# Designed miniproteins, single chains, continued (2), part 85

Each design is a single chain, and the fold is of that chain. pLDDT is the mean over its residues in the fold that is shown.

## One batch from the design tools (miniprotein)

Design m6957
Fold by ESMFold2-Fast:
Structure m6957 (fold): chain A 90 residues (1-90)
Amino acid sequence: DEALLAATRVALEAAREALRRALDDGLSRRDSQMAGALAGSLVLQRLSTDPQLVKQARQDADRARKGASPRGVRIAREVAERAIAAAEAA
C-alpha cells in the first residue's frame, strides 16, 4: 500500500529529525530517543489510515511523552507538525 509506505516514511524522517534536534540541543540520548519516538508516533497518528497502526502509534506516543522531558516533547511536536504540514501540502 503506497499510502501506508508514504506515511511510514514521513514518520521515520520526522523521528530522525527530532532525535537529531534534541541531541543538538544538548538533551540526553534517552530523552532524545523519546523525542524521536514521540515525533514519529504523532506523524503516524495524523497521516496513517490504518486504524490498528493509528491505535499503536497513539499508545507509543503516550509512552514516549511520559519518558521525555518538556523540552523533548516540545521539539517532537514542532518537528511532527512541520512534517505533517509538508506532507499535506504535497
Scores: mean pLDDT 87

Design m6958
Fold by ESMFold2-Fast:
Structure m6958 (fold): chain A 61 residues (1-61)
Amino acid sequence: SEIDEWLALPREELVTRLWEAAETLDGASRSEVFALISEALDSDSEEALRRALEHMVARLR
């Protein structure tokens, strides 16, 4: 899946791409995705990171 392809990236590259993708969203969606990314990075949880990616991909589609 697209999510699994993102998770295959090195953490530094993944974070950079997440930020770049989030910047393409409107203000409300960007804030929501940013909060999810921050939570995932703070918890260092793959499950939380998958949730952030799922939300981002849904907003981009």
Scores: mean pLDDT 76

Design m6959
Fold by ESMFold2-Fast:
Structure m6959 (fold): chain A 105 residues (1-105)
Amino acid sequence: SKDDIKRLVIAQLRFVGSITTFWLVARRVNDAEGIELADKLAELFSQLFKQVLEGKFDQDLVQEIQSLLNQLMARMSAVASPELQQQVQTAQNALNDSLQDLQSL
């Protein structure tokens, strides 16, 4: 439906925003491993988006995305200022909302 297409587009835009935030924060704190985790997260989500377009939703891929997101969050909590940690938390929430929306399609 048109509403499903709209939800898909919004989920993708939220994800792009979240990955951009993770990448910029990791770069700002000079965390090469954080940048690598954000890049891998972007790759896995691109795979998930392709699966959703094909009418599939792989729970193992979702679990891998959630695991990487948790690793990135733990890392940012150790190295980022409270203000940057808040930005990363907001981005994590947006990404989790995106995953939930994709599952409901």
Scores: mean pLDDT 81

Design m6960
Fold by ESMFold2-Fast:
Structure m6960 (fold): chain A 82 residues (1-82)
Amino acid sequence: EAVYELSELEQAYAATVGVTRRRLTLEELAEVYGRYLRLLAAQPRPVTLPDGTVVDSVTEAVDIFNERTKEAALKRDEEVMA
């Protein structure tokens, strides 16, 4: 149930897929990236991501979003106790 305030970049991705909430769970953030990938699949041209990164294929975007989801999880769990 923990929700975290989105960064400006994360909010930009959320807005692209119609999500206006400023606070999401990690699961909801992953769903936002998944929805964005579905939109990219309809655009066969090189696509510019909200951070200015240009990707030539959906596969490149998948790799980027997978890493961003992992980074978000690490940031939110940075002080995990053993």
Scores: mean pLDDT 70

Design m6961
Fold by ESMFold2-Fast:
Structure m6961 (fold): chain A 96 residues (1-96)
Amino acid sequence: MAEELRLLIEKMKAKLIEAAKTQSTDEVLALLGRLATQLIIEARMLKVPDALIEKLTQVIGDLAENIRKATSTEERIAHIEQMEQNLLALIDEAQA
């Protein structure tokens, strides 16, 4: 369970960072929406508690807001990296 979610989060981060370097804000947000949907579906299939799914959704929502406000590629990358750290911390907390 935790390993599968970590791999999805790492892959999501890599795809979002690449998009942040090469694509518009709207395209990055659209990609985030698609990847977030995949993550939540997988989490539900792995029987992750609803409380944890709600927290994961909040972290993703915070990233979407931060991407909308970001004025540089460097800011977008920093927010994506922070999202990864926050998502991984939630998974680690749930495993403890």
Scores: mean pLDDT 85

Design m6962
Fold by ESMFold2-Fast:
Structure m6962 (fold): chain A 78 residues (1-78)
Amino acid sequence: ERIEKLKEEVEQVARAILEAHGGRLDSVRIEGDKIVVEGTVAPDVDPELIARGIAAYLGKPVEVEREGTRVRLTVPLD
């Protein structure tokens, strides 16, 4: 319901920002009290810029972790 709406919004925003940086959205899932986004980005892309962009659109904090070209973005459901 409310969480599914937020998931759809996160998916749309994350896809747009990842694609703007030459990346792609791989998956979005709800994990308990958070939404987890997994994506692939160009090796020269700063993952913090992606997290900040998503956070600015959603009005929520976004955590980011990077492993090579893989990024994991976490949005808390609070």
Scores: mean pLDDT 81

Design m6963
Fold by ESMFold2-Fast:
Structure m6963 (fold): chain A 70 residues (1-70)
Amino acid sequence: MIEELAEELGVDPETVRAILNALKALEDGDYGKRYSDEEIEELVKNLTDEQKERIRRLVEAHRAGRAAAA
């Protein structure tokens, strides 16, 4: 579940949703596409440890980007 993954990664569920949406769009090759909550939740259920590591790195990059965007 998105909320559980967000807690595991130490971020808000909304941040995880945004990152997962972006990752799925990149993997689909359809940049800028927005997915339903159900599609994102299905993605979360099927995440490998490698994909979770990638998401964690993107979360850190997102936090750094937020700090640097001032």
Scores: mean pLDDT 72

Design m6964
Fold by ESMFold2-Fast:
Structure m6964 (fold): chain A 79 residues (1-79)
Amino acid sequence: MQQAQQKIQQSQQYIQQAKDYYKKGDYQSSIKYGTQGALYSQQGVILALQAGDTESAEQARRLAYESVKLVQKSAEKLK
């Protein structure tokens, strides 16, 4: 459980940084931090499922979706 929770917390921190950069118009940094958020959320899903924690796995899946969507939005803004 502790490992999955740590990955979920790291994912949340990276997603927040990605959102902050997106609001500032720094789409390159938004992509960088959003990608980190997606990686940590994916690790969180795997670790939560291994621990039998379906609720944490669902939380991590939502974070993964949010991260990917934010990266896609940021990529569309790059010119």
Scores: mean pLDDT 86

Design m6965
Fold by ESMFold2-Fast:
Structure m6965 (fold): chain A 58 residues (1-58)
Amino acid sequence: SIEEIKGEALRDAEKLEQGTGPVREAASQALADVLNATTEEEAKEAYKRFREAIAQLP
């Protein structure tokens, strides 16, 4: 569900504290997109981008 996706994104958001610069900024923007999603499809696409971005953080 959309709520489950947002919950998972918020749990993963703690990794943002480890990053700096453009990768962290991209991850923060993708997180915002997940949280502002109004459909499950929109949330899934934003979460995919968020996961790809945070995978590059330490």
Scores: mean pLDDT 79

Design m6966
Fold by ESMFold2-Fast:
Structure m6966 (fold): chain A 74 residues (1-74)
Amino acid sequence: MSEEEKIDVLLKEIADVLNQARAEGLSVEEIRARLLKTVDELSKKYNLSQEEKDFLYRVVDLAVRAVAEAEARR
């Protein structure tokens, strides 16, 4: 698949895991751990480069920050 299609698939997988973890009522720390595990699993499944993994780790940090801000508003 194209690089753009690959990135879209990876971001969708992370978003799906994030939404599931939030639906399960996990803490911010548990959500972070789940997302990091997902990046590791995606790295094996799609044979990700270090650059692609670094990008996904940044996405995880942004997602965790967004969840922490949302939890602070509850």
Scores: mean pLDDT 81

Design m6967
Fold by ESMFold2-Fast:
Structure m6967 (fold): chain A 62 residues (1-62)
Amino acid sequence: DKEKLQKEIDLSLYRMRISVLRLALQQARRNGAPQSEIDALEQQLREAEEQAKKYLEEAEKL
């Protein structure tokens, strides 16, 4: 099913983005980046996690 394949792709992309953002956040904290930069990365991570949750909820409704 094309829709199921698209959902798997979207979830994989969100998982990849979350992993990249988590790594960036970890590096920023280790390097002593400004709190404003850390806050921005945390917000981007929350947004990516929220988008992933929405796609998971749609998959569960099927």
Scores: mean pLDDT 79

Design m6968
Fold by ESMFold2-Fast:
Structure m6968 (fold): chain A 82 residues (1-82)
Amino acid sequence: KGREAGEILKKAGEEMIKTGDRISIGAGEHLIALAEEKGEVIDPLEAGIGLIETGERLEKEGAKKGGEIAKKAGEELIKLGE
């Protein structure tokens, strides 16, 4: 499950970087780094909840596409953690 959580985070980070928005790029780089550093020890449920919260913050900061990507990945992580 940790490995699968890492792959979800990495994919979300790559998609956020592709939006071209500075805020989304920074958040996406952070998610990729987190996946590479913590990999198998990532708790999918906690990571998913945190990523939904990150998505809401990004949307408030004007990074709507990055926020949508983060929320979708967060939902996938929560389902993985169940």
Scores: mean pLDDT 80

Design m6969
Fold by ESMFold2-Fast:
Structure m6969 (fold): chain A 80 residues (1-80)
Amino acid sequence: DLLETLERIRRRIETADDKEVQALRTQALSRANATLPKDRVEELNKHAQEVYTRVFQGEMSAKEGALEILEKIEEILKEL
């Protein structure tokens, strides 16, 4: 169920503007926080903060950052 949700969000991100990308990223993180074990949620949120720092510093776009976060959620799910 979460993997299907992430696939839909990923498809929307590919054609979204920066404002919509931020909303979609937030939706993906909210769904992951509700679904993943607590220790994996802490790992995900740590990774998300590192991605946000790189976006803030201009090292990646909002879209690239959102896709990196989605990839991390998918990696965690495959390890469960």
Scores: mean pLDDT 83

Design m6970
Fold by ESMFold2-Fast:
Structure m6970 (fold): chain A 108 residues (1-108)
Amino acid sequence: MVDPAENIANLAESLAEMARKGAELARQGKYDEAYKVFEAISRAARALAETAERYGLPDEIVELLRKMAEHAEKGAEAARQGKYDEAVKHFETASELARKAAELARKA
């Protein structure tokens, strides 16, 4: 079994890369594909924050993952409304928060 902290770090990094891919799709005008990616990230980010809390990771990591989930949800909503510039900004923030959470989880 992989260490819970290492598993959370790997999943957070994966979500950061997915967020970057979604932002790139939006910049290319592939809005339907970008929305699907954003929606998937929103659901996964929420699940990851809940998992981190359940495994008793430090509050700092849990808060970063919760903030990441909040930005992912706002980004998905903005994309649904056709506000893709706003959606990109939210997912860029979510990606940064995910990277920070991954770094802290690897040091835990």
Scores: mean pLDDT 81

Design m6971
Fold by ESMFold2-Fast:
Structure m6971 (fold): chain A 63 residues (1-63)
Amino acid sequence: GDAQASAAAGAAAGRATGSAAAVASIHYEWKLLGSPLGGVGAEAGARGDAAAGADRNEQAFRS
């Protein structure tokens, strides 16, 4: 199941990257009187999609 294992690893990496991006985003919202932790869920969803693209770039570097 190499392809399936790689796909699962890619999805997990994308999620991890999305979380990091969401955390960086909430720092600005905290300063601007935003919802730091409350906003993470919604931002993580949006950033998860963007992070999937970024993760492909990171894998290209390591390939």
Scores: mean pLDDT 50

Design m6972
Fold by ESMFold2-Fast:
Structure m6972 (fold): chain A 70 residues (1-70)
Amino acid sequence: NTVVGAGPGVAGVVADGRGLLVALTSATTAVVKDTETGAQYDGTVLSPTEVAIPALGLTLTLPASVTPAA
């Protein structure tokens, strides 16, 4: 995927031809919004830089700036 913008707890990414906004909701959970359709998906945080979206069959790579060191 391609990162198009990031800040603490939030990243904009392009994956599978989709513009996705990822918001981290906890250490283990995220919500992902399709910016074109407005559809929302549940995400599972695999690591500080990786979120899986089972509904889309995608694993997104996020920049470290989304989850900066404590």
Scores: mean pLDDT 70

Design m6973
Fold by ESMFold2-Fast:
Structure m6973 (fold): chain A 65 residues (1-65)
Amino acid sequence: SEQLRVSRLTALAIYGVSLGKVRVEIVGDKAVIYYDEEDEEARRAARELKELAEQLGIEVEVVEL
């Protein structure tokens, strides 16, 4: 349902921010993950979030800063 999708996107965004290495924005029904590609920890965190989003069936876009 749409309500479950929104809840899942919100959970992903909260988790992403808690890592302190990425910024997550909700655009429509997808998550956009921003990270500094020169920071090894940020790259790792972005990869982990993308994998988690794919497992949850959430559409995600990754943007390098």
Scores: mean pLDDT 74

Design m6974
Fold by ESMFold2-Fast:
Structure m6974 (fold): chain A 71 residues (1-71)
Amino acid sequence: LLEQGEKDQKLGEQYLQQGLQSSKEEAVLLFEKALGYYGSAKGLYEETSEELAKKAEQNEQKTQKALQEIL
């Protein structure tokens, strides 16, 4: 669970970073992918680490804010 959560967290971070460097149209799709992976990581972490789950939730919120700013 922790290992899979870490992989999902890293994928979320990767897509968030790509979205920040992309055109508005591509950024929307990349941020949506990042949200999916952060959500998955949060769910996996909720079963193992409250602290890591909160971190994933914070990253999810940052990605949602970035998405709203470009819409």
Scores: mean pLDDT 79

Design m6975
Fold by ESMFold2-Fast:
Structure m6975 (fold): chain A 56 residues (1-56)
Amino acid sequence: LSNCEKLKKECLYSPNPSAECLEFLNALYGGDGEKAKAIMRKYGCEKHPLEELFSP
């Protein structure tokens, strides 16, 4: 799995996401794109968070 796919699996598809995943989702939907990108880079995913959500 790519690092971006791992992030999606752990944060978007998990019924019990981690605290870091909740922080990522709160940053993403709260409009803090820079914080969301920083969390994505921790997972080794360098794409914009919105692009990763909507692109296959």
Scores: mean pLDDT 69

Design m6976
Fold by ESMFold2-Fast:
Structure m6976 (fold): chain A 70 residues (1-70)
Amino acid sequence: MVEQLRKEAEQQLALADRLRDEVVGALLAAGTGDSAAATRAQAAQVEAFFDRLKQAIQDRTAEQIAALEA
């Protein structure tokens, strides 16, 4: 059970990383020249959002494991 929860979390984290890369890549590709600075700022906010999401996934998984071991 615990290993299954960890594997599921790893899959969710990998999916989050993939989605982040797709969104950030698309933003950076669209924002060139004079709009590049604004687009990089948006990309940084998207990256920060996914960092928080990944942390939430890790925290939730740790809580679920702790509950199973109680």
Scores: mean pLDDT 81

Design m6977
Fold by ESMFold2-Fast:
Structure m6977 (fold): chain A 74 residues (1-74)
Amino acid sequence: VDKEIEELKKKEKELFERGVEVSVRAIEEAVKATVGEEEDAPERVRRLGEEENRIHKEIEEVKKKIEELKKKLG
């Protein structure tokens, strides 16, 4: 069970790092959209927001699995 928890923690960390990368890109694209430098920037911001939401949900699912495994360990 400890091995499963460690694997899930590693997956959570990877998802968190990916989420940070997507968030940074979303901020960069949002700045471009605000300044009006690129016509497609608002659409890219929307797509990045959707990806960020997906990653956030996956992180929450992993956290729930970790908590369930911890409960079984006592």
Scores: mean pLDDT 78

Design m6978
Fold by ESMFold2-Fast:
Structure m6978 (fold): chain A 74 residues (1-74)
Amino acid sequence: MAPSEVEARANALLIQAAVEISLYKRGIPLDIEWTEKVIAELEALLPHVDPDLAAQMREWIEELKKLIEEEKKK
């Protein structure tokens, strides 16, 4: 994957994560399978992005992991 494509993909996944978190906080059930795939893709991209973007991605990954654990406890 070209570096510009990695950054574009990372930003697209962050937008998707933000939407999912927003919907969950509004009471919409979490799609655990889809959310786990987003986390896996973000984690795979971490070594290929700049440190500032990587830091933002790590914050979103941790938030998504927290939501999955909360949903699994129901």
Scores: mean pLDDT 80

Design m6979
Fold by ESMFold2-Fast:
Structure m6979 (fold): chain A 86 residues (1-86)
Amino acid sequence: GKPASKAVVDAIRDVYRAALAEGASVGEAIGYALAAAGEVIEKELGFVSAEEAAAGLLRLAEDAEARGLPATAAALRRLAEAVAAN
């Protein structure tokens, strides 16, 4: 297990920053960042495929968009693309 690539770590940070910038609480921003990190970790540990992890991140993006956090959703979609590109 290598550490997550800088691009993946930066994308998780972008999710956190986007949520805060849109007025989400620190707890809510951490919640989205940790959920995104969980999808990446499950893929890296071999529990899920890159496609399954990307699908999980896209479901988180749909939730964020439905909750009025479109920049958080966009950051989650970018992370899903990074994970799928593998």
Scores: mean pLDDT 81

Design m6980
Fold by ESMFold2-Fast:
Structure m6980 (fold): chain A 58 residues (1-58)
Amino acid sequence: GEISSAQAEIKSVVDKASTPDTAKKKAQDVLKSLSGLTPEKAEILAISFVSELSKKYS
């Protein structure tokens, strides 16, 4: 679904980023590109971003 696709894109962005700050900026750009994003979906994607960031930069 749309959420799963966005989660995969966020993971890809985090994996490609050299720093946490770059990953945050790129993930925000992904979120901004999504049309019809509800607060609930944004929350799910934010949790996914934090999870992927922690996995890479822990």
Scores: mean pLDDT 76

Design m6981
Fold by ESMFold2-Fast:
Structure m6981 (fold): chain A 82 residues (1-82)
Amino acid sequence: SIKEKRLQQLEQALRANDSLAAGREFLGLILMQDQQTLLDAVKAAVKVLLEQGKTKGAAALLLSALDYADLFGLDTDDIKKL
């Protein structure tokens, strides 16, 4: 699916330290305005960032995800558990 392809491309871009490609794929996933897609994208990105020792980057991404969830009327509780 397009979601699975974007998730894979997001992880690849983050591992390659390609911030432009990672941002593009992450935004594409968020713009689907779907609870599960947002959670999957955040979990994938946070996992890679934490594996790279980028704790501050992971925290910033979680805060941005909460803002997008609020903007689209999605549940924030699942994101807060990450």
Scores: mean pLDDT 79

Design m6982
Fold by ESMFold2-Fast:
Structure m6982 (fold): chain A 120 residues (1-120)
Amino acid sequence: SMKQKEIEKLIEKAEEAIKNGDLKTAIEYLAEALKLAKETKISEEMRERIVEAVKKVLELSDEEQLRELARAIAKALGIPQAEIDAMAEQVGLREAILALVKAHVDIAAGERRGTGQPAF
């Protein structure tokens, strides 16, 4: 689909930005890729590449860049910032961001139910 092609290009651009040390640009591309992944199915390869790129950004980020990443991901995924903050209080901000990204890309790749949790 066109959205899958857009996600692939955003992943490529994020990976290039990471290689160049441009974490701000990488965060922007990853946030847009995550936003589009809510609207279409992605491949296993795209899922793994998004997770790996996020892990690299988390490893390279200072505290301010981590806060920027958290805000960008919250906005992209439609999650209240307070929910990320609450999770970060328990597991730390890096682990909270990674867990949320994994949950959403797993849904997009068809590895989890999305709208059924919590399902009645």
Scores: mean pLDDT 82

Design m6983
Fold by ESMFold2-Fast:
Structure m6983 (fold): chain A 89 residues (1-89)
Amino acid sequence: MITDEDIEEVVRLLELSPEEAERLFNAPSQEQLENLIDILLLSHFLRLLRYDPERAREVKEQLLTLESLREIVERAYRAAEEFLRSFGF
């Protein structure tokens, strides 16, 4: 189960806007929260891997310390890497 502390770490590491953070904290269910985090992680990893790959790795490593997010983080990071490689980035 994703906790408020897990959300705070995601907000901090991804440098989310107040509007993005509010959407996560106000998610009406755990399933919707997981889906929102998955979308945000994919989007941010795509950007970070393109422009700051060391930061992408640091964010991944820090988020992987959160057991509730481990599978989501690993899938999003792998999907972002595969997407960028397929387009020659």
Scores: mean pLDDT 84

Design m6984
Fold by ESMFold2-Fast:
Structure m6984 (fold): chain A 76 residues (1-76)
Amino acid sequence: LEELAEEAKRAALAGDAEKANELVQKLGEEAKAQGKFHYGMALAMRAGAELARELGAPQELVDYLLEQARKAAALA
């Protein structure tokens, strides 16, 4: 699960939106199959926050995504 989230982030940073979307879908499917849906959400939101930070997004968006990841992790 962690590897899929990291690979999706790397694909997005490389501009490969198609590969990034495939990896995010695979992450969701594998997390659901393992009964770790909320953990998968936390990983995706955390990777999204790191991606947003690297792309120079507003700190408010980064903080929002990290807070959502924290909430999802608490439900895992």
Scores: mean pLDDT 78

Design m6985
Fold by ESMFold2-Fast:
Structure m6985 (fold): chain A 87 residues (1-87)
Amino acid sequence: SFELKVKQVEQAIEDLRVGIELKDKGTVIQSLNALNYFSLDPEIKKYIQENHKEELEVLLEEAKEVFADDDNINTLIEETKLNLELS
């Protein structure tokens, strides 16, 4: 259902925030993969763009700074930005 996917999106964004704060690469990778998966659903992608665009742009920039030496995470960040059409 849309409501369940919205809760899963909100959880993935929170997990991304926590993973960045704790410098937990596994949690960050899992969260970015979840957001990329949700980008494949046009209704959920639109929900993310309308409700979480600015928050995600800030979090992804923070993740790039925290994990600057991790090429895999930085590739996944750029993929997430592209798939969600973030700046």
Scores: mean pLDDT 91

Design m6986
Fold by ESMFold2-Fast:
Structure m6986 (fold): chain A 85 residues (1-85)
Amino acid sequence: MREEGEKLFNEGMKAFNEGDYEKAVEYFSKAAELYKDDPIMTAFALINKSAALEKLGKKEEAEKALEEARKKLSEWIKKYGSLNS
C-alpha cells in the first residue's frame, strides 16, 4: 500500500513536470487515497493535487484540496504536536 502510494505520487510529479496537469491530478488523488492512514503523506499528495488543479484553472477545486490537506495536518498536530507527552 505505502509503496504503491509512493509510485503513484512519483507518477503524479512526473506528469506535473511534463505539463500533463490532468494526469497529475489523477495520480495525486490516487496517492492520497492510498496514504489515508498517513496524514503527512496524504497532505503532500493533496497539496500537489491542488497545484495541478491551479494550473488547470480549477481554483475552487484547488482550494478544496488545500483545505483537505490542512485538515490532515491539523489532525496530525492535534495527535502528536499539541500533546504534552
Scores: mean pLDDT 80

Design m6987
Fold by ESMFold2-Fast:
Structure m6987 (fold): chain A 110 residues (1-110)
Amino acid sequence: SATEEQLKALLEKALASTDLDEQVKLLREMGLLLQKAYPDDVLLQTLMLTAGSSVALAARMIKNKAPKEAILETIEGAKDIMLAVFDRAKLSEEIKKLAEEFFEKLKEQA
């Protein structure tokens, strides 16, 4: 629950942000929290690294004005992996819904 409260605070801050670089940084901070909470879960750590890399790629694609379809596909892939991480970590539906809202906001920037 302490990890969930910290993740919720970071997700709410990301949702309030209008800066893409700040949103990517906050998602990285969420990844570090999950790695500290689950240090022996190699699969969770691998999925979390993949999700973070995919979000960073999506941000770079948005900044470089890549084709909208490619940006949306990259965001959707990152969302699916992040939700799988949250499911594996047994996080609440509330945190999963906040993550879904974050990714929908990212899609608006495409």
Scores: mean pLDDT 85

Design m6988
Fold by ESMFold2-Fast:
Structure m6988 (fold): chain A 67 residues (1-67)
Amino acid sequence: MSLEEKLKKLEELLKEGKISDLDYRRTKNFLSGKNPGDVADPEITVENLQSVGVSKENAEILVKELN
């Protein structure tokens, strides 16, 4: 899945109410490499998403939907 497809899916999950606006913003910044030291299109794991402040439940949803 391309970075653009991942970002589109992330927006769909927000619209469906499956993730919060905060989890959306944190995940979008993570995928886009906007944080210092980050790379664009990083590996999507529950652990990596939790490290940027995403909840475990939402991280599990995002791993399933974005991989």
Scores: mean pLDDT 75

Design m6989
Fold by ESMFold2-Fast:
Structure m6989 (fold): chain A 67 residues (1-67)
Amino acid sequence: SSLAQQYYDQARQYFDQASQNESDEKLRNYYLSQGYYYLGLYHKAAGNDEMAQKYYALSKQLQQKAD
C-alpha cells in the first residue's frame, strides 16, 4: 500500500540521518529510534506483527538512550 511505502521511505530517511550523525550519540539514537519506529509501522501494515513488535522495542530502547 502507499501508506506502507511512505513508512518505509520515512524509515530510510531517518536511518540516513543516523548515519550522518554517528559521532553524536544522542542525536544518532534519536534518528535510529525514529527509523525503527517507522520500520515497525511498515511491517505492521504488511501484516508482519512479530517484526513490528521487534522494531517498536528497538525504537523504545534507543529513545531512552536519546534522553
Scores: mean pLDDT 85

Design m6990
Fold by ESMFold2-Fast:
Structure m6990 (fold): chain A 87 residues (1-87)
Amino acid sequence: EKKKLLEESSKLFEKAAEYAKAGDNDKAVELYGKATYLVELSNGKSKDDAEKASEKVKKSVEDGLKADKDVTVTMLIMASSISKLAS
């Protein structure tokens, strides 16, 4: 159900931001990817399309954390808030 997917994605986005703040970029990237996958499924995307979206955002977050950690962490927090509000 859409609400459950968005609630789980919100929790994963929040954990991703916490790991990014702690300097665990690998866990932050992985959790953000999983959260994005659930958001795409909640939007009615196929598993294949959701997985492609997840891979694209994982690369974006990895690059962002290397370039500007503070801005990227803020974006992760906003993603959590949007997902929670949408659920």
Scores: mean pLDDT 80

Design m6991
Fold by ESMFold2-Fast:
Structure m6991 (fold): chain A 65 residues (1-65)
Amino acid sequence: SREEKLKITYVKFALLATGLVEKIEERDGVIVAYTKTKEQAEELKKEAERLSKETGIKIEVRELP
């Protein structure tokens, strides 16, 4: 739906605004955000948990290999 697309767009912008994200992928309505370091991933996970609760969008945070 249009409402879901707006929530996904909002989540992507909010994650990028942290300055911690190297890459974002979208898979079947799940947002996957990648960071360079484990420490950045731990910080980003706090914001991702907040955004997921606010929007209902599933967000995963991963470190780049």
Scores: mean pLDDT 85

Design m6992
Fold by ESMFold2-Fast:
Structure m6992 (fold): chain A 92 residues (1-92)
Amino acid sequence: MTKEELLEAIDLAREMLEEVEKQDLPDSVFRQRLAGIFGTLARLAEKYGFPEVAELARKAMEAVSDPSLTREQAVEIARKALDEIRKLVEES
């Protein structure tokens, strides 16, 4: 149940990422929404007993919040982080 719920949250996070990418948002709002996706995943991972996933999600949250990155770079970092997070949960 717990692992399955976290995997569902990761899949929802991917859908949210695609939606954020499609919207012409101001840079600050765009980065806040990306950071929010990983913030939510970090909290759920901690609650469900996946501290390594929570740490990876927090690291991703910090990375996507970097204003020196282009939107394209931030999205690429977010996608790679979600792939790593999913793999870590599936291998646990």
Scores: mean pLDDT 83

